# Ledger of designs, part 6: designed miniproteins, single chains, continued (4)

Each design is a single chain, and the fold is of that chain. pLDDT is the mean over its residues in the fold that is shown.

## One batch from the design tools (miniprotein)

Design m12176
Fold by ESMFold2-Fast:
Structure m12176 (fold): chain A 64 residues (1-64)
Amino acid sequence: MEVTLTVATENLTFHPNTSASAVRLLTQGVPVRVDAVVDGKTYTLLATSVEATPTGYTITGTLA
Protein backbone atom coordinates (compact mmCIF):
# COMPACT_ATOMS: atom_id res chain seq x y z
CA MET A 1 0.00 0.00 0.00
CA GLU A 2 1.33 3.41 -1.01
CA VAL A 3 1.63 6.22 1.58
CA THR A 4 2.55 9.91 1.35
CA LEU A 5 4.26 11.72 4.26
CA THR A 6 5.40 15.33 4.60
CA VAL A 7 8.39 15.57 6.96
CA ALA A 8 10.91 18.22 8.02
CA THR A 9 14.51 17.74 6.77
CA GLU A 10 15.78 16.82 10.27
CA ASN A 11 13.15 14.02 10.50
CA LEU A 12 14.20 12.30 7.25
CA THR A 13 17.22 10.02 6.63
CA PHE A 14 18.16 8.64 3.18
CA HIS A 15 19.91 5.24 3.00
CA PRO A 16 22.77 4.97 2.29
CA ASN A 17 23.37 8.28 0.48
CA THR A 18 22.61 12.00 0.63
CA SER A 19 19.32 13.56 -0.54
CA ALA A 20 20.96 14.54 -3.87
CA SER A 21 21.94 10.90 -4.55
CA ALA A 22 18.46 9.72 -3.55
CA VAL A 23 16.79 12.19 -5.97
CA ARG A 24 19.02 10.91 -8.81
CA LEU A 25 18.03 7.28 -8.15
CA LEU A 26 14.33 8.20 -7.96
CA THR A 27 14.58 10.12 -11.28
CA GLN A 28 15.93 6.86 -12.81
CA GLY A 29 12.97 4.89 -11.41
CA VAL A 30 15.00 3.23 -8.63
CA PRO A 31 13.23 3.17 -5.23
CA VAL A 32 15.20 4.55 -2.26
CA ARG A 33 14.99 3.43 1.36
CA VAL A 34 14.25 6.28 3.80
CA ASP A 35 13.54 6.63 7.51
CA ALA A 36 10.92 9.26 8.45
CA VAL A 37 10.06 10.39 11.99
CA VAL A 38 6.35 11.24 12.41
CA ASP A 39 4.89 11.99 15.85
CA GLY A 40 8.03 10.59 17.53
CA LYS A 41 7.85 7.23 15.71
CA THR A 42 10.28 6.13 12.98
CA TYR A 43 8.81 4.68 9.77
CA THR A 44 10.94 2.94 7.16
CA LEU A 45 9.72 3.46 3.58
CA LEU A 46 10.75 2.26 0.15
CA ALA A 47 10.34 5.67 -1.50
CA THR A 48 9.28 6.00 -5.15
CA SER A 49 8.96 9.82 -5.14
CA VAL A 50 10.56 12.64 -3.13
CA GLU A 51 9.65 16.33 -3.56
CA ALA A 52 11.42 19.19 -1.77
CA THR A 53 9.34 21.65 0.26
CA PRO A 54 10.53 24.89 1.94
CA THR A 55 10.93 23.05 5.30
CA GLY A 56 11.60 19.43 4.25
CA TYR A 57 10.26 16.78 1.87
CA THR A 58 7.06 15.11 0.69
CA ILE A 59 7.80 11.37 0.40
CA THR A 60 5.64 8.84 -1.46
CA GLY A 61 6.42 5.15 -1.06
CA THR A 62 5.59 1.81 0.53
CA LEU A 63 6.03 1.02 4.23
CA ALA A 64 8.70 -1.69 4.66
Scores: mean pLDDT 74

Design m12177
Fold by ESMFold2-Fast:
Structure m12177 (fold): chain A 77 residues (1-77)
Amino acid sequence: SQVSPEELERAFREGDLSPVVALATEFARMLGLTGEQLRADPALARSLLRVILPEELLEEDPARVEELQARILAALG
């Protein structure tokens, strides 16, 4: 990916979740993870997000994390 971690962090802070959703969804698909598995295992879902965003940033806006997770689950089916 040509998108830097700093660019993803900025997008999350600005509420532009599209690049984060796209990257997380692609990563989940490469790992063979389904939306059902991620919904059933919150720790696994959180671990997926921590691959692309720092935990400290995820703790700053729980509502935005919930929106991000919902969009990823919708994208996976």
Scores: mean pLDDT 82

Design m12178
Fold by ESMFold2-Fast:
Structure m12178 (fold): chain A 67 residues (1-67)
Amino acid sequence: STTYRVTFTKETPIFNATTGEVYTGEEYDITGDIVIKVYPDGIGELTNKDTGDQYLFDATKATVTKV
């Protein structure tokens, strides 16, 4: 599996659909074995396969890097 790091901009709300928490931002990273689906409207869906957590976010405001 490939490990990815996803970094979000300050203006981007991130919804953790597993816990119900909302995060914002500039200092928030998700790292792990990640599956990302990006929809035509710019909504991103991220699943962390290590934890099972699912996140929704604005994909146009996120940076994805292979680690």
Scores: mean pLDDT 73

Design m12179
Fold by ESMFold2-Fast:
Structure m12179 (fold): chain A 119 residues (1-119)
Amino acid sequence: MEEKIREAVREGIENAKRPPWQKPPSPETREKVLPLAEEVAMRAVRIVKELYPDKITDEELLELARDAGFAAYQAAVLGLKDPRVSPEEAAIAGAVSALTQKGYPDAALEAGRRLREEL
């Protein structure tokens, strides 16, 4: 399962590289945020699985992983344009937003707390 979650996170990140925005991120910016977004999304999804082991299906977990990877990467890239926000905090905020939008607000709160302490 973890390998499939990682693949879904990476798929989400790849989709984030193709959004219709006027100012696409530079190759250097993409290389800097990619491992951070993957790590943040992977940890956030693991927390959802930990808190809802009997309430989330494998298919729902993979959809969440794609959304978390997308949101973490996009937020981190946008965060690099604002000197008031660290790319780590931006990636965490992106993943937390994805968890909340998918209906896991308690897991989103816990993920935000743990990720800010561990990163």
Scores: mean pLDDT 79

Design m12180
Fold by ESMFold2-Fast:
Structure m12180 (fold): chain A 62 residues (1-62)
Amino acid sequence: GAMQDLLRDSQTVLEILDKAEEVGRLTGDQSLQDEILDLGRESIEKGKEAAERALREVLEKL
């Protein structure tokens, strides 16, 4: 269902951010870390938009 899909997407975004931090810590490559963090931020923004759409659909049925 939509709620379960949203939960999975949220978990995936958090895992991406955690991996970006880990890669930066292990490699010391600031440029690579910044690039991965930017991808994480973009994923969060896309996830937020999907969550807002799902919430609107639920509220329209109340």
Scores: mean pLDDT 68

Design m12181
Fold by ESMFold2-Fast:
Structure m12181 (fold): chain A 90 residues (1-90)
Amino acid sequence: SEAEEALKEAEEELKKIVEEFKEKVKGASPEEVAKLAEEARERIIEVMEKTLKKLKELGASKELIEKLYKAYEEAMEEMAKAVEEHKEKA
């Protein structure tokens, strides 16, 4: 369905944002990591909000909406872990 395709696209985009962040922070200073993390989190929030709106407009099931929230939570958790790992190396 269009709703399932929108969810899959959002999940792939969220993973891409996290992986791009992990690549960009290699060799970055703590200050640069903080800025990159802020930018990546903003992009993650935008993907979540746009996809949620689209899923609601398409009449998506509660299960699909819950999967979107789970993907969002996992992306934010991975971001937090990546930031913390860079603090521990300082």
Scores: mean pLDDT 85

Design m12182
Fold by ESMFold2-Fast:
Structure m12182 (fold): chain A 91 residues (1-91)
Amino acid sequence: MLRELARRFVRLMAERLGVREIVEPLEKALEAAFEGKNFEEGREALARAHALARAALAERFPDLPYEDALERTLSPIADELEEAARALLAA
């Protein structure tokens, strides 16, 4: 169940950000966080996911700070992301 829930959350993020390359590092970061193992690799994977998201958002919204561009991109699917995150945290 945990891996399927993480995949749903990650796929929603990747699809909305338009960056398929974020899937692997974001899944690794979530697995490390929930298993309480490989914290170093999980942190590096999360940093890579953020770098990919920043690059994609900088191309789409060059005049917006990363956090503002991220919020603007994800707000239309905020309910779906919250539902997926709640399901993942409850697992």
Scores: mean pLDDT 76

Design m12183
Fold by ESMFold2-Fast:
Structure m12183 (fold): chain A 81 residues (1-81)
Amino acid sequence: SLEDELEELSRRAEEAYARALHALAAGDTVAVQAEIARLEDIRRELERLRERAKDDPELQAKVERMIASLDAFIAELRAAA
């Protein structure tokens, strides 16, 4: 379902963000950039999911919130790196 796809994308984003934080703590800039790229890929998948959810306003709102959270994570990591 679209809800299951959102949950999977959310899980992948949380894992990538956690890995990026560990890489930042280690000073591993290459690993940080790799995880930022992964988060950007997940963001593109969320945008596609949002389009597919156009007839489900509650799900669309959840996807929009996830995109906003992901944008904040990417901005934080870019500022720290």
Scores: mean pLDDT 89

Design m12184
Fold by ESMFold2-Fast:
Formats: C-alpha cells, sequence, structure tokens
Structure m12184 (fold): chain A 108 residues (1-108)
C-alpha cells in the first residue's frame, strides 16, 4: 500500500504520481479522501507500457469535518513492467485550502 498527501488551494491543480512494483496483472484500488469545505475533481490514470486505464471522481468535504471519500478500481495488464498511478487533483468550492489523501492498494 502506498500513500500520498497533498494540500490543494482553490483553483489549483496538484499531481501525485505513485509507482507500483512489476507484475503480470495488477488490480489497483485508489482511494481519495478530501478534508475541507470544497469539491475536488480527481483524474486517475493507471498506466503500464501495455495498457492504460483512466477514471474520474468528484469528492466533497464540508465545514463540519466530514471527509469526502471516493474509491476507484482498475485492472491492468503490465507483463512484468512497472505500473504508474497518476492522480490529478483540482480544487473548487468555498474553502481556500483542501487537504487530500491518496491511498493506492494493489493485488495480484
Amino acid sequence: MAEAEATVKKGETVTVTLTLPPADHLRVGVRIEVEGDGKVKATVEVRSPHQEATGEAEIEGDKNGNVGKAGLLFEVEARDAPVTVTVTLKAEGNGDEIKVKVTVAHAL
């Protein structure tokens, strides 16, 4: 399991890249957690030299401390090549600053 945290300001775009170990086939789970009063648009790209998969989610947190969560699941053929997970985060909404946590889990 790999984790990254980012702080995204209103109107800002932040990119997080994680590299997974080589495997023939990977099941990749990406969890995105948003803390703060606003909406984050997340674009997730899972890429090997042999296959690419893309997903999108919109996640909202609120002023009352409720954490918005989204989960995306990908299955990628890698043929023993490294797999990269790129998460592009764009903040919109009423908060000046939004905290985002990205968690990537993989299974064979």
Scores: mean pLDDT 78

Design m12185
Fold by ESMFold2-Fast:
Structure m12185 (fold): chain A 70 residues (1-70)
Amino acid sequence: GDAAAQAAAAEAAQKAQAFDAEAKKELGKSADFTLTFTGPYKGTMTYTAGDKRLTVDLDFKTGKLTVTEK
């Protein structure tokens, strides 16, 4: 891939790591998380703490994050 594609993938990874840190700060260290890959450039992170659930859909090809709170 070119430098732009590599930069986009790195940015997506940093955003995912930043969200993980914030989710653990908000939900506490006892929050369980699961990462599921739904495609070569797509993944879903689910955080669960008690009755709270946060789902983050990741598109590493475009660098897009979509957050759903329940």
Scores: mean pLDDT 67

Design m12186
Fold by ESMFold2-Fast:
Structure m12186 (fold): chain A 87 residues (1-87)
Amino acid sequence: MKPAELEAALAKARARYPGELKTVSVEITIDGEPAILAVGFVPSELDPKEVLEKIEKEVEELLKLEKDEENRKALEEFLKKFKELLE
């Protein structure tokens, strides 16, 4: 995702859920190009446990495909930050 596309999506979500939107992001590299992995979470609308289980599964699948050590560390840091956000 391009940073400008992420900012536009987050601005729209913040307008809909003012003060409730929580976000986590990490920078990764895809085919030598910088990219951003990000998630927006609205606690009042979603079950935190269900969201955590879904994100954990998706990150685990990405880790199975990722061979770059720096990207693997970034994905693990993303999951850690996401778990801390839900506490």
Scores: mean pLDDT 69

Design m12187
Fold by ESMFold2-Fast:
Structure m12187 (fold): chain A 101 residues (1-101)
Amino acid sequence: SLEEKSFEEVLRELEKELRAGNPQDYINPELKEKVIETLKKLGIDPEKLSGEQLYRLALALKFSEKTGIELTDEEILELINSKDPREVLKKIFEKAKSKMK
């Protein structure tokens, strides 16, 4: 249950699945395709984003898949442009948990 999982536990699982330290070298090809497709749907050119911004979107898409929480276009844009994507994800996670109580 999402209610039984801490945000830190979810992040730990996501980081393990992303095999990350380096976003350019360790993003799964399927996940990279999903990142590019998401950006195209938002009208964003993937070539205009930094590797860190691409990693933030990859993390967000994996978070959505892992938790079942659907991200809005506005939440995706906030994550890409955030100085701290973990805090943005934490707010989304806590909001979703509040609705499940």
Scores: mean pLDDT 70

Design m12188
Fold by ESMFold2-Fast:
Structure m12188 (fold): chain A 110 residues (1-110)
Amino acid sequence: SAMAEEGRRLYEEGLRAYREGRYEEARRLFEEAIELFDSVDPDSIDLGRALRNLSLVYYELGDYKKAEEYAKESLDRLIRGGASPVEILEAAVLLTVSKRKPVDNGLDLR
């Protein structure tokens, strides 16, 4: 559908913004992609992927509570959507990492 295509475009723009360190822009792009994917199919793998990346963005922005909330939702949606074992594992690892704030000891789990 046109909404799914627009969601994918926004998702890919979000990935670019994230890779370039533009975390506030990546957040907005992933939030917009999530709204479109959820409107098309709430159980889609695309929705789970966007939620996973939104969790990572919130982690980079230092909002660990939102990072954990979105990581939990992404894991649930990826399992429901039948995502690959690798993507499910990546989401589970992100959930584990998001529960723990970075420690000021020179070792970052990001």
Scores: mean pLDDT 84

Design m12189
Fold by ESMFold2-Fast:
Structure m12189 (fold): chain A 90 residues (1-90)
Amino acid sequence: MKEEERRETLLLVAGEILARGGSSAVEVIALRVYEKQSLEVARQTADDQIRALETAVRGLAARLSPEDAERVLELLREGVERVRRLVEEL
């Protein structure tokens, strides 16, 4: 599969996570940070995109309240695990 198709799959999964977890400003910001990072990493592997997402989550969590950080980490870490699973099945 082309990297562009993998990126679209990653964004689709991220969107599903956001929809299931409910839309909050913190969750939207975290997702947008990931999307911007993916633009620069578009030519790299899906694994690089997964790691970039986890790095972005940790960076945001350091600046958030403890409760918001836990919610963001829960949603995006679960998303990273789902994305990794989908990538391994491709």
Scores: mean pLDDT 52

Design m12190
Fold by ESMFold2-Fast:
Structure m12190 (fold): chain A 95 residues (1-95)
Amino acid sequence: MEKLVEELKEALKELLENPDDKEVQERQLRKIQEALEKLLKEGKKEVLEEMKSIVPKTEEEAAEALAELLKKMTGDEEVAELFLEFLKIQLEKNK
């Protein structure tokens, strides 16, 4: 778990530091997706059940709920903050 959290933090930081670099964005997004899939597989069933009961009213609320879930799964506040920032940027790009 700790190695996956560090890998996710590094990928998120590099992605946030290089917003205009399309190659870095694509490479780091792939790493983030792989790390999240591994974290979900290692996650406790209780956390996955809490995820099913999340009913967000907006895309922004969904992003905050996902970041809070990641914090509960990892116990790491920094990865949750970086992930929330990443999700907000993705939402703005889709507007």
Scores: mean pLDDT 72

Design m12191
Fold by ESMFold2-Fast:
Structure m12191 (fold): chain A 99 residues (1-99)
Amino acid sequence: SSKELEELKEKLEKIKQEKEAEEEKRRADVETAQANREAGKYDLQDVQVLLSHKFKTGAKTPAEKAELQELFDENLALTKQNVKEELAKIAAERAERLG
């Protein structure tokens, strides 16, 4: 049936289109994260985007491995800072309730 073949072609086209859209979004997210890093607007979400991209593409050269290590260290540092800030906020709120 020609109708069944057309329906299968349409489904295949939609799957290809979805994969292309996901890949394009991923490239845009990586480009934004890199731009933020260069501009000093770099946050935990940006470092996680770059880390995910590097794990997906793999680090093959010494320079790429060094960049992956830097991103890992930046992720750890930003996570520690976020936790410290949250703990400080909780401590301040407790001090205000007791004072």
Scores: mean pLDDT 81

Design m12192
Fold by ESMFold2-Fast:
Structure m12192 (fold): chain A 103 residues (1-103)
Amino acid sequence: MVEGGTAREEVVVPASAEEAARAAEEAAREVVEKVDEGVKVSRSVLDSGSILVLVKGPNVTVAVVARPLPDGRTRVSVVVTAPDGELAKRMAEEIRRKIVERV
């Protein structure tokens, strides 16, 4: 059994928290579905106006937080937990890239 790993990426995008969360949900689902089956997606709005997107498969979990900034931009934090740290890192980087491309 390989040692599991977690990777984190952050990016600031010129989009609303809702637009950033939608882009993140689409990106995370696309990336997770390539490596895992039976993917489930959930979304929660926090009191701060931040949006949590959780994309969960049997082996991989992706948590994205889209936090609105005072200047109208959104800070997006992507955390990937996978069976392999290198896989987690590659997935986090791909999700970050796809979010930037979608906003």
Scores: mean pLDDT 83

Design m12193
Fold by ESMFold2-Fast:
Structure m12193 (fold): chain A 110 residues (1-110)
Amino acid sequence: MSLDEEIDKIIEKYNIPEEYRDLFRAVAKLVAVALTIREMDTLPVTLYRLFEALKNKDKEAVDKYAAEILEQLKDIVPKSYYPYVEIVRKTAEKLGLKDAAEAAKELLSK
């Protein structure tokens, strides 16, 4: 099964709020790619915290953990995956997630 199909099944199974689905898809894909390049114990933990925040519609926690993931990814994400970082930036700006939007902009400026 493709990674995209697996991510969509998680979204549906746990009923991730519709407004956060594009953000979750983009972040989950970036984390999956990073983990294929380098083993990172902190990334799965922070992704789990983001997932819980999304389920609870905790906007402050969503902003915090999305920004923390992007900071951890800044030296790892290949430029071919920058379109997913751009999705995070646009979605974060639309949702008013200031720290996540700034972290995405900083990563894209490299």
Scores: mean pLDDT 82

Design m12194
Fold by ESMFold2-Fast:
Structure m12194 (fold): chain A 61 residues (1-61)
Amino acid sequence: ELALIRSAAVVTAQQVAAGNLTQAEAAAKRDDIIRAVVGRAPSAEERAAYDEAYRAALAAS
C-alpha cells in the first residue's frame, strides 16, 4: 500500500534528521523497508513513492 510506504519513508527521514541514521544507511535500507510493508520485492512505483516522500520529509525538516 503506497500510503504505508510513504509513512515508512517519513519515519526514515525523521531518523536521519534526528541523527539516528545517515542518508547512506537510509538509502541502503530502502528496499528492505518497502519489503517489510508490502511482503514482496518492491516495484518501481513503490520505490518512486518512497523516494518522493523521503525527499519531501527530509526537505521539510
Scores: mean pLDDT 81

Design m12195
Fold by ESMFold2-Fast:
Structure m12195 (fold): chain A 65 residues (1-65)
Amino acid sequence: SKVEIADEITEILSKFKLTEEQKNKLAKAIREALETKDPQILVDLLKELGFPDEVIEKVKEILEK
């Protein structure tokens, strides 16, 4: 389900220290990626926030479920 996919991504990202503003931006990007089936906005945000390429790749794999 979309909820389970969103929760799995959030769990991975929660290992990083994030502000409430960053968490809100990520939640919106995750929702949009799941609704449009386009990961690009989430990938761009993860890059902007400085997440490692390994984390970005894992998030892409989870979104493809």
Scores: mean pLDDT 80

Design m12196
Fold by ESMFold2-Fast:
Structure m12196 (fold): chain A 64 residues (1-64)
Amino acid sequence: HMKSEISGAEATAVYEGKYLSHEDYLKVKAYKEANKPIVKGEKTFTKEEGDVYLKLIREEAKKR
């Protein structure tokens, strides 16, 4: 309902609205939180940027 916060939720809409389960969502959120201070440029994600982010998350899951 709050368009300003929801649309500016960056990866939030990506990892919860693409193809992640609740378990994967928690994992992604923890990963994003851990890397947040390193990644300064993450303010908002477009559909294309979100796809790239999901790709990186998948790659990390494969690495594990």
Scores: mean pLDDT 51

Design m12197
Fold by ESMFold2-Fast:
Structure m12197 (fold): chain A 82 residues (1-82)
Amino acid sequence: MLELARKLAEYYRENEARREEMIDEAVEAARRGELGLSPEEARELARRRFEALRELAEAVEAGDEEAALEALERLRALEREA
């Protein structure tokens, strides 16, 4: 599990500058009916997903394995909401 958390932390840092762009992409995908969510639901889900990824990256960087695993489980729960 920690290897996955570390890879997701790296993914977040590589894509942090694109956060708003990726949220907008999710909203547009919802508008096209690709996500089974309303555009507003897609925006909130994407925002919460990025918040969980940020928390996971910070926990991994701090060496807080418990916080990293909790953030990973929250991220998995958000993915199931889509």
Scores: mean pLDDT 79

Design m12198
Fold by ESMFold2-Fast:
Structure m12198 (fold): chain A 71 residues (1-71)
Amino acid sequence: SEEAFRIAYEAGVRFLKAGNYEQAVLAFEASARLAPNDEARAQAYTGLAESYRKLGDFEKADEAYREAEKL
């Protein structure tokens, strides 16, 4: 549901702001799976990319940004 997407996405944003980058990755992965449309999925992939970038995983960050760009 749209609500499930929002809950997962908002959790990801909070984890990212708190510096809990591994938890942010998990939340944004869940958000991407729950995304009701391409716009929401792109937002989730952008959050996932930022989380991987903070972890220093630039390859996974680039992959996530590319997925967002396709949408």
Scores: mean pLDDT 89

Design m12199
Fold by ESMFold2-Fast:
Structure m12199 (fold): chain A 71 residues (1-71)
Amino acid sequence: AYDEAALPRRYYGVAALVKEDETGAYIVEEMKRVEVANEQEAIDTAKKISEDLKKEKGKKTIYVPASVWVP
């Protein structure tokens, strides 16, 4: 049997919708994650989600391209 170090890796595009409260602290309001085939798609997908959230919510977003993720 393979141990955890030998498990297949997955790629995810991740983006978080963040707002500043009255004190200037950042609060995560929404996070989106999409499984993709490779690192470049993870980066591109994270950017796309971030732009879509900005258009929909009009708030500051942060994208976090995840090149490798173990479930």
Scores: mean pLDDT 64

Design m12200
Fold by ESMFold2-Fast:
Structure m12200 (fold): chain A 106 residues (1-106)
Amino acid sequence: SEREVAFARAVLEAARATIEALLDQLRAAGAPEALLEEARRRVEELLARAEEALRAGRWDEAVALAGLAVSTVVVLLLRVQGQPIPASTPPEAVALAEEVLRRAAA
């Protein structure tokens, strides 16, 4: 519905703002530039997929992808800070963060 698409758009815009703040925190925490570049690339891929889903009316998929992008950057921030990852964290976000860390180290 129009209402659900409008909600998903608001979620996607909020996710973009949250991600920028989290990437700023990641830089402040001492993340190397290669890690910041790889994190941004992966997040932009997820957000592009969310925009595609939203254009196709798949508002639930757009919300899920936006949430995954935010959760992935949160996991990266926790890893850089040496903080434990909460057990409630989506396993897909943990897996994506580990992939970002591996690619940035290459």
Scores: mean pLDDT 90

Design m12201
Fold by ESMFold2-Fast:
Structure m12201 (fold): chain A 79 residues (1-79)
Amino acid sequence: AREEATRLLAEAIREAARAEGLEVSDEEIERRARELTEQAEEAVKAGRGEELLERLAAQPGMTPETLELVRRAVELLRE
């Protein structure tokens, strides 16, 4: 679950960066994805998964398709 969630979050970060015209290394994307996975795990444990999704939806580069990747990752972390 955690590995798959981190992979989906890495894809979401890559797509958001692309939408903003930002060039980000694969290593930086993986680092940010791991950090976001930890934040998502804590939010889910605290019952604040939906609040996290609303916050991320407001970020630059967050398209509906990119947000769906984040939503799927959060769902995996609930299991």
Scores: mean pLDDT 79

Design m12202
Fold by ESMFold2-Fast:
Structure m12202 (fold): chain A 107 residues (1-107)
Amino acid sequence: MVDELIKSSPEELLKMIAEGYDAVLRELGDRRDFTLDDVLEVLRKLAKEGNVSALAALLDLLYSYGRDEELREFLKEQGADDEQIEKIKKKLEEARKLVDESRPPSD
């Protein structure tokens, strides 16, 4: 899974993030309410089951909310070293920048 994230382009990473969020919505589909922690729990479960798209979405959320320590700990559990973690963080930043550049101003 970590190797797939490192080998992906920013555009491929965005596609995986979108697919990961879709997987969360399927798992949460019968719930009327949920929290960020509920979403993170579902993503962690799916990522541990080998869903690389769920892993990408998990990392995107952790990065977005400044939860750097949790992001690092999860990636280390997946076998990533510090260099691989920094490469993944850079790809998440590049993917976010790509979305921001495509966003219409101030709507």
Scores: mean pLDDT 77

Design m12203
Fold by ESMFold2-Fast:
Structure m12203 (fold): chain A 55 residues (1-55)
Amino acid sequence: SEIQKVIDEILKEGNEEYLAKVKANGNKPMPQSEVDQRRRELARRMAEARREMEA
């Protein structure tokens, strides 16, 4: 479905952003609080995409 493709793209972009931040941070792991915040933001973006496409 088109919704699944959009979700896959959001997850792919989120993963690429995370890896870029890790590299910029000298390959140091991100604090857990930032990981949790990013996970919440991705979940929000996916929920919004579902609402818009199913409307």
Scores: mean pLDDT 75

Design m12204
Fold by ESMFold2-Fast:
Parts: C-alpha cells; sequence; structure tokens
Structure m12204 (fold): chain A 105 residues (1-105)
C-alpha cells in the first residue's frame, strides 16, 4: 500500500546517503552493496506507486533509482574490477530501464 511505498522510499534514501558516505571513505564494496539494495527497495516502491496510481511517489522512486545508478557508476569508476560494483550497476540500470518504460506509458 501507499504507507509501505513511502517506508521503502525512506529506507532507500537512507541507504543511498550511507552509500555516498562509504564512497567518500573509499569503501567501494560497501557503497555498491548499499546502492544495489536501495535500487531494489526503490523499484518495489515504484511498482506499489504505479499500482496505486500515485504519480508523485512513482517519480520519487524514479529519482532514487537514478541516484542508485549514479552511485554504482562512481563505484565502478573507482574500482572497475569490483564485482559488487559491476552487479550494482547492472541491476540498477535494469530496474531504472524497466521503471522508465512502465512510467512512459
Amino acid sequence: GMEEARELLERARRLLEEAERRLRRGDVDGAARLARRAAELAFKAFVLAIDNGDKELAEEALRLLERAVELAEEAVRRDPDNLEAQLALGLSRLLLGVAKLVYSK
């Protein structure tokens, strides 16, 4: 429901903030894991928002998915051989792509 979607977005936002802090400390692996988890939570919130017709929550979820992609891209740039960073980027891009396709219709 709507309350669940809002809770998921708040959790995703907090994870992205921690991912940014981890990147500043040089913890690429930790940042990538948090960005990946945030993308999964934001995507779940997006699906709930679309199902309930809440365009504003869907747009907020899209913004958090875009932020997760940005952080995963930075993680890959800092450590191109880090498998968690590569997985985070691949998953975040896939989820953002699906969400954008659904939202554009």
Scores: mean pLDDT 91

Design m12205
Fold by ESMFold2-Fast:
Structure m12205 (fold): chain A 78 residues (1-78)
Amino acid sequence: MSNLQKVLEGLYSLKKDPRLIVEVIEKEFEPADEPLSEEDRKTLESFFGFELSEEQQRKFKHLIDDPSLVEKLKELLK
């Protein structure tokens, strides 16, 4: 299973509003030095149903690079 798949499964399990998930990630997470790949960006935008900003993409890249951060996200969204 890819790191992106692990992140998506974690996000789906939260059963929260996708926009709220993105807002919390944008506020609480550090951006990665590298942007998301085009394929990962398209997958995430398809999952959420909306386009991600450059800043949001960098923060999701960090979450994909370290999927253990999904547990921090779960705690923040309780």
Scores: mean pLDDT 80

Design m12206
Fold by ESMFold2-Fast:
Structure m12206 (fold): chain A 84 residues (1-84)
Amino acid sequence: MLEEWVKEAEEKLAAEVEELRAYLGKLTSEETAEELAELARRAGEAGIKALEAKALGNEEEAAEYAARYRALAAELAARLAAAL
């Protein structure tokens, strides 16, 4: 169940990031769209890993990935505000 959820979440993240990249490419430069999409992908991956670690009872690892997610999400928000 957890392994299946992680695989589905990763596949969904990849598809959503590609859609985001295509959408942002209509609003800003292709370079900026790719940079923002990659940042969103890394944030999403950290979020998935944080939830997986939490589900497995690995609180230290979950905290590390959650901190990574917050940092990447903040950077993404700042870059989106600057680009749009």
Scores: mean pLDDT 85

Design m12207
Fold by ESMFold2-Fast:
Formats: structure tokens, C-alpha cells, sequence
Structure m12207 (fold): chain A 75 residues (1-75)
């Protein structure tokens, strides 16, 4: 399973969109709750997809790094 390092480039609260870096590539992520923990829905060149986070978070602070598992990518 593909795991990627995700860094919040600004503070992102649950239900909000914010800038993120996925393995050094910039995108825009929306933080959402889910039954298996928190999810980040990311849009951007080379980083688009749904990432399941290894942690349950209602907020990601600016500069915070989490591990996300890519569970759906653009076909």
C-alpha cells in the first residue's frame, strides 16, 4: 500500500480546504472525518487523490506532517 508524507502548509480544520505538500508536491486538501480515521481529499498535479491518515485529527496545524495512505487516485 502506498504511503506518502503530507505536510500542512497552513492550518486546516475539519471541513476546510488548505494548501498541503505531498512528498514535496503542492496541492489543496480538504480534511474530512471518516469511519477509519481522518481523510484528506487532495487536488493538484501529481498529488490528486483521497488519502487516509494514520491519525484521527480534527485539525492539522501549519507545518504539521502526517502519513497518508492513498486509497483512491484519478483513473
Amino acid sequence: MEKREITALETINEGESGRVSVDGLEGTGVLSPGPAGSYLFVGGEGVSGVYRLDTTASSLAKGETVTGELVAEDA
Scores: mean pLDDT 79

Design m12208
Fold by ESMFold2-Fast:
Structure m12208 (fold): chain A 69 residues (1-69)
Amino acid sequence: MPLTNEQLKRVADVLHHKLGVPADKATAALARAVVLSGGAPTVEDVLEGAAAVGIPPEVVREAIRLAGV
């Protein structure tokens, strides 16, 4: 199921503020997920975008869990 823009913002906020990922990397990961998905990113697209900018998949999964997605 595609994530909403509000859900994507919550994931980015959790990655940066709770999990210590630099804000530019968190933003780049989500921007890549949007490009890969054609504007409708799923959890898998977020994982792939994050991997491309060096964020481990376990960190992304924890951010998604904490964001309530």
Scores: mean pLDDT 82

Design m12209
Fold by ESMFold2-Fast:
Structure m12209 (fold): chain A 73 residues (1-73)
Amino acid sequence: MVAERLRELAAQLGADPAAVDRLIEWLLRNKDWESLELLTRLLELLLQGAPQEELERLDREGQERLAKLRPAA
């Protein structure tokens, strides 16, 4: 189910079907279900037309977390 969803989302973005099939097969062979889920969620957000501001907010939160882990000397 997750693999089918990923294939549909990638096709809507105009990805090469052969390349998408190879990627899905590789992920399934490695049993990397977490990466499949993460990619599916990312593509869903992109296809839903998440505004630039939403993406910038996510980037800012990531930067803040990194700064907390590595404070200035």
Scores: mean pLDDT 63

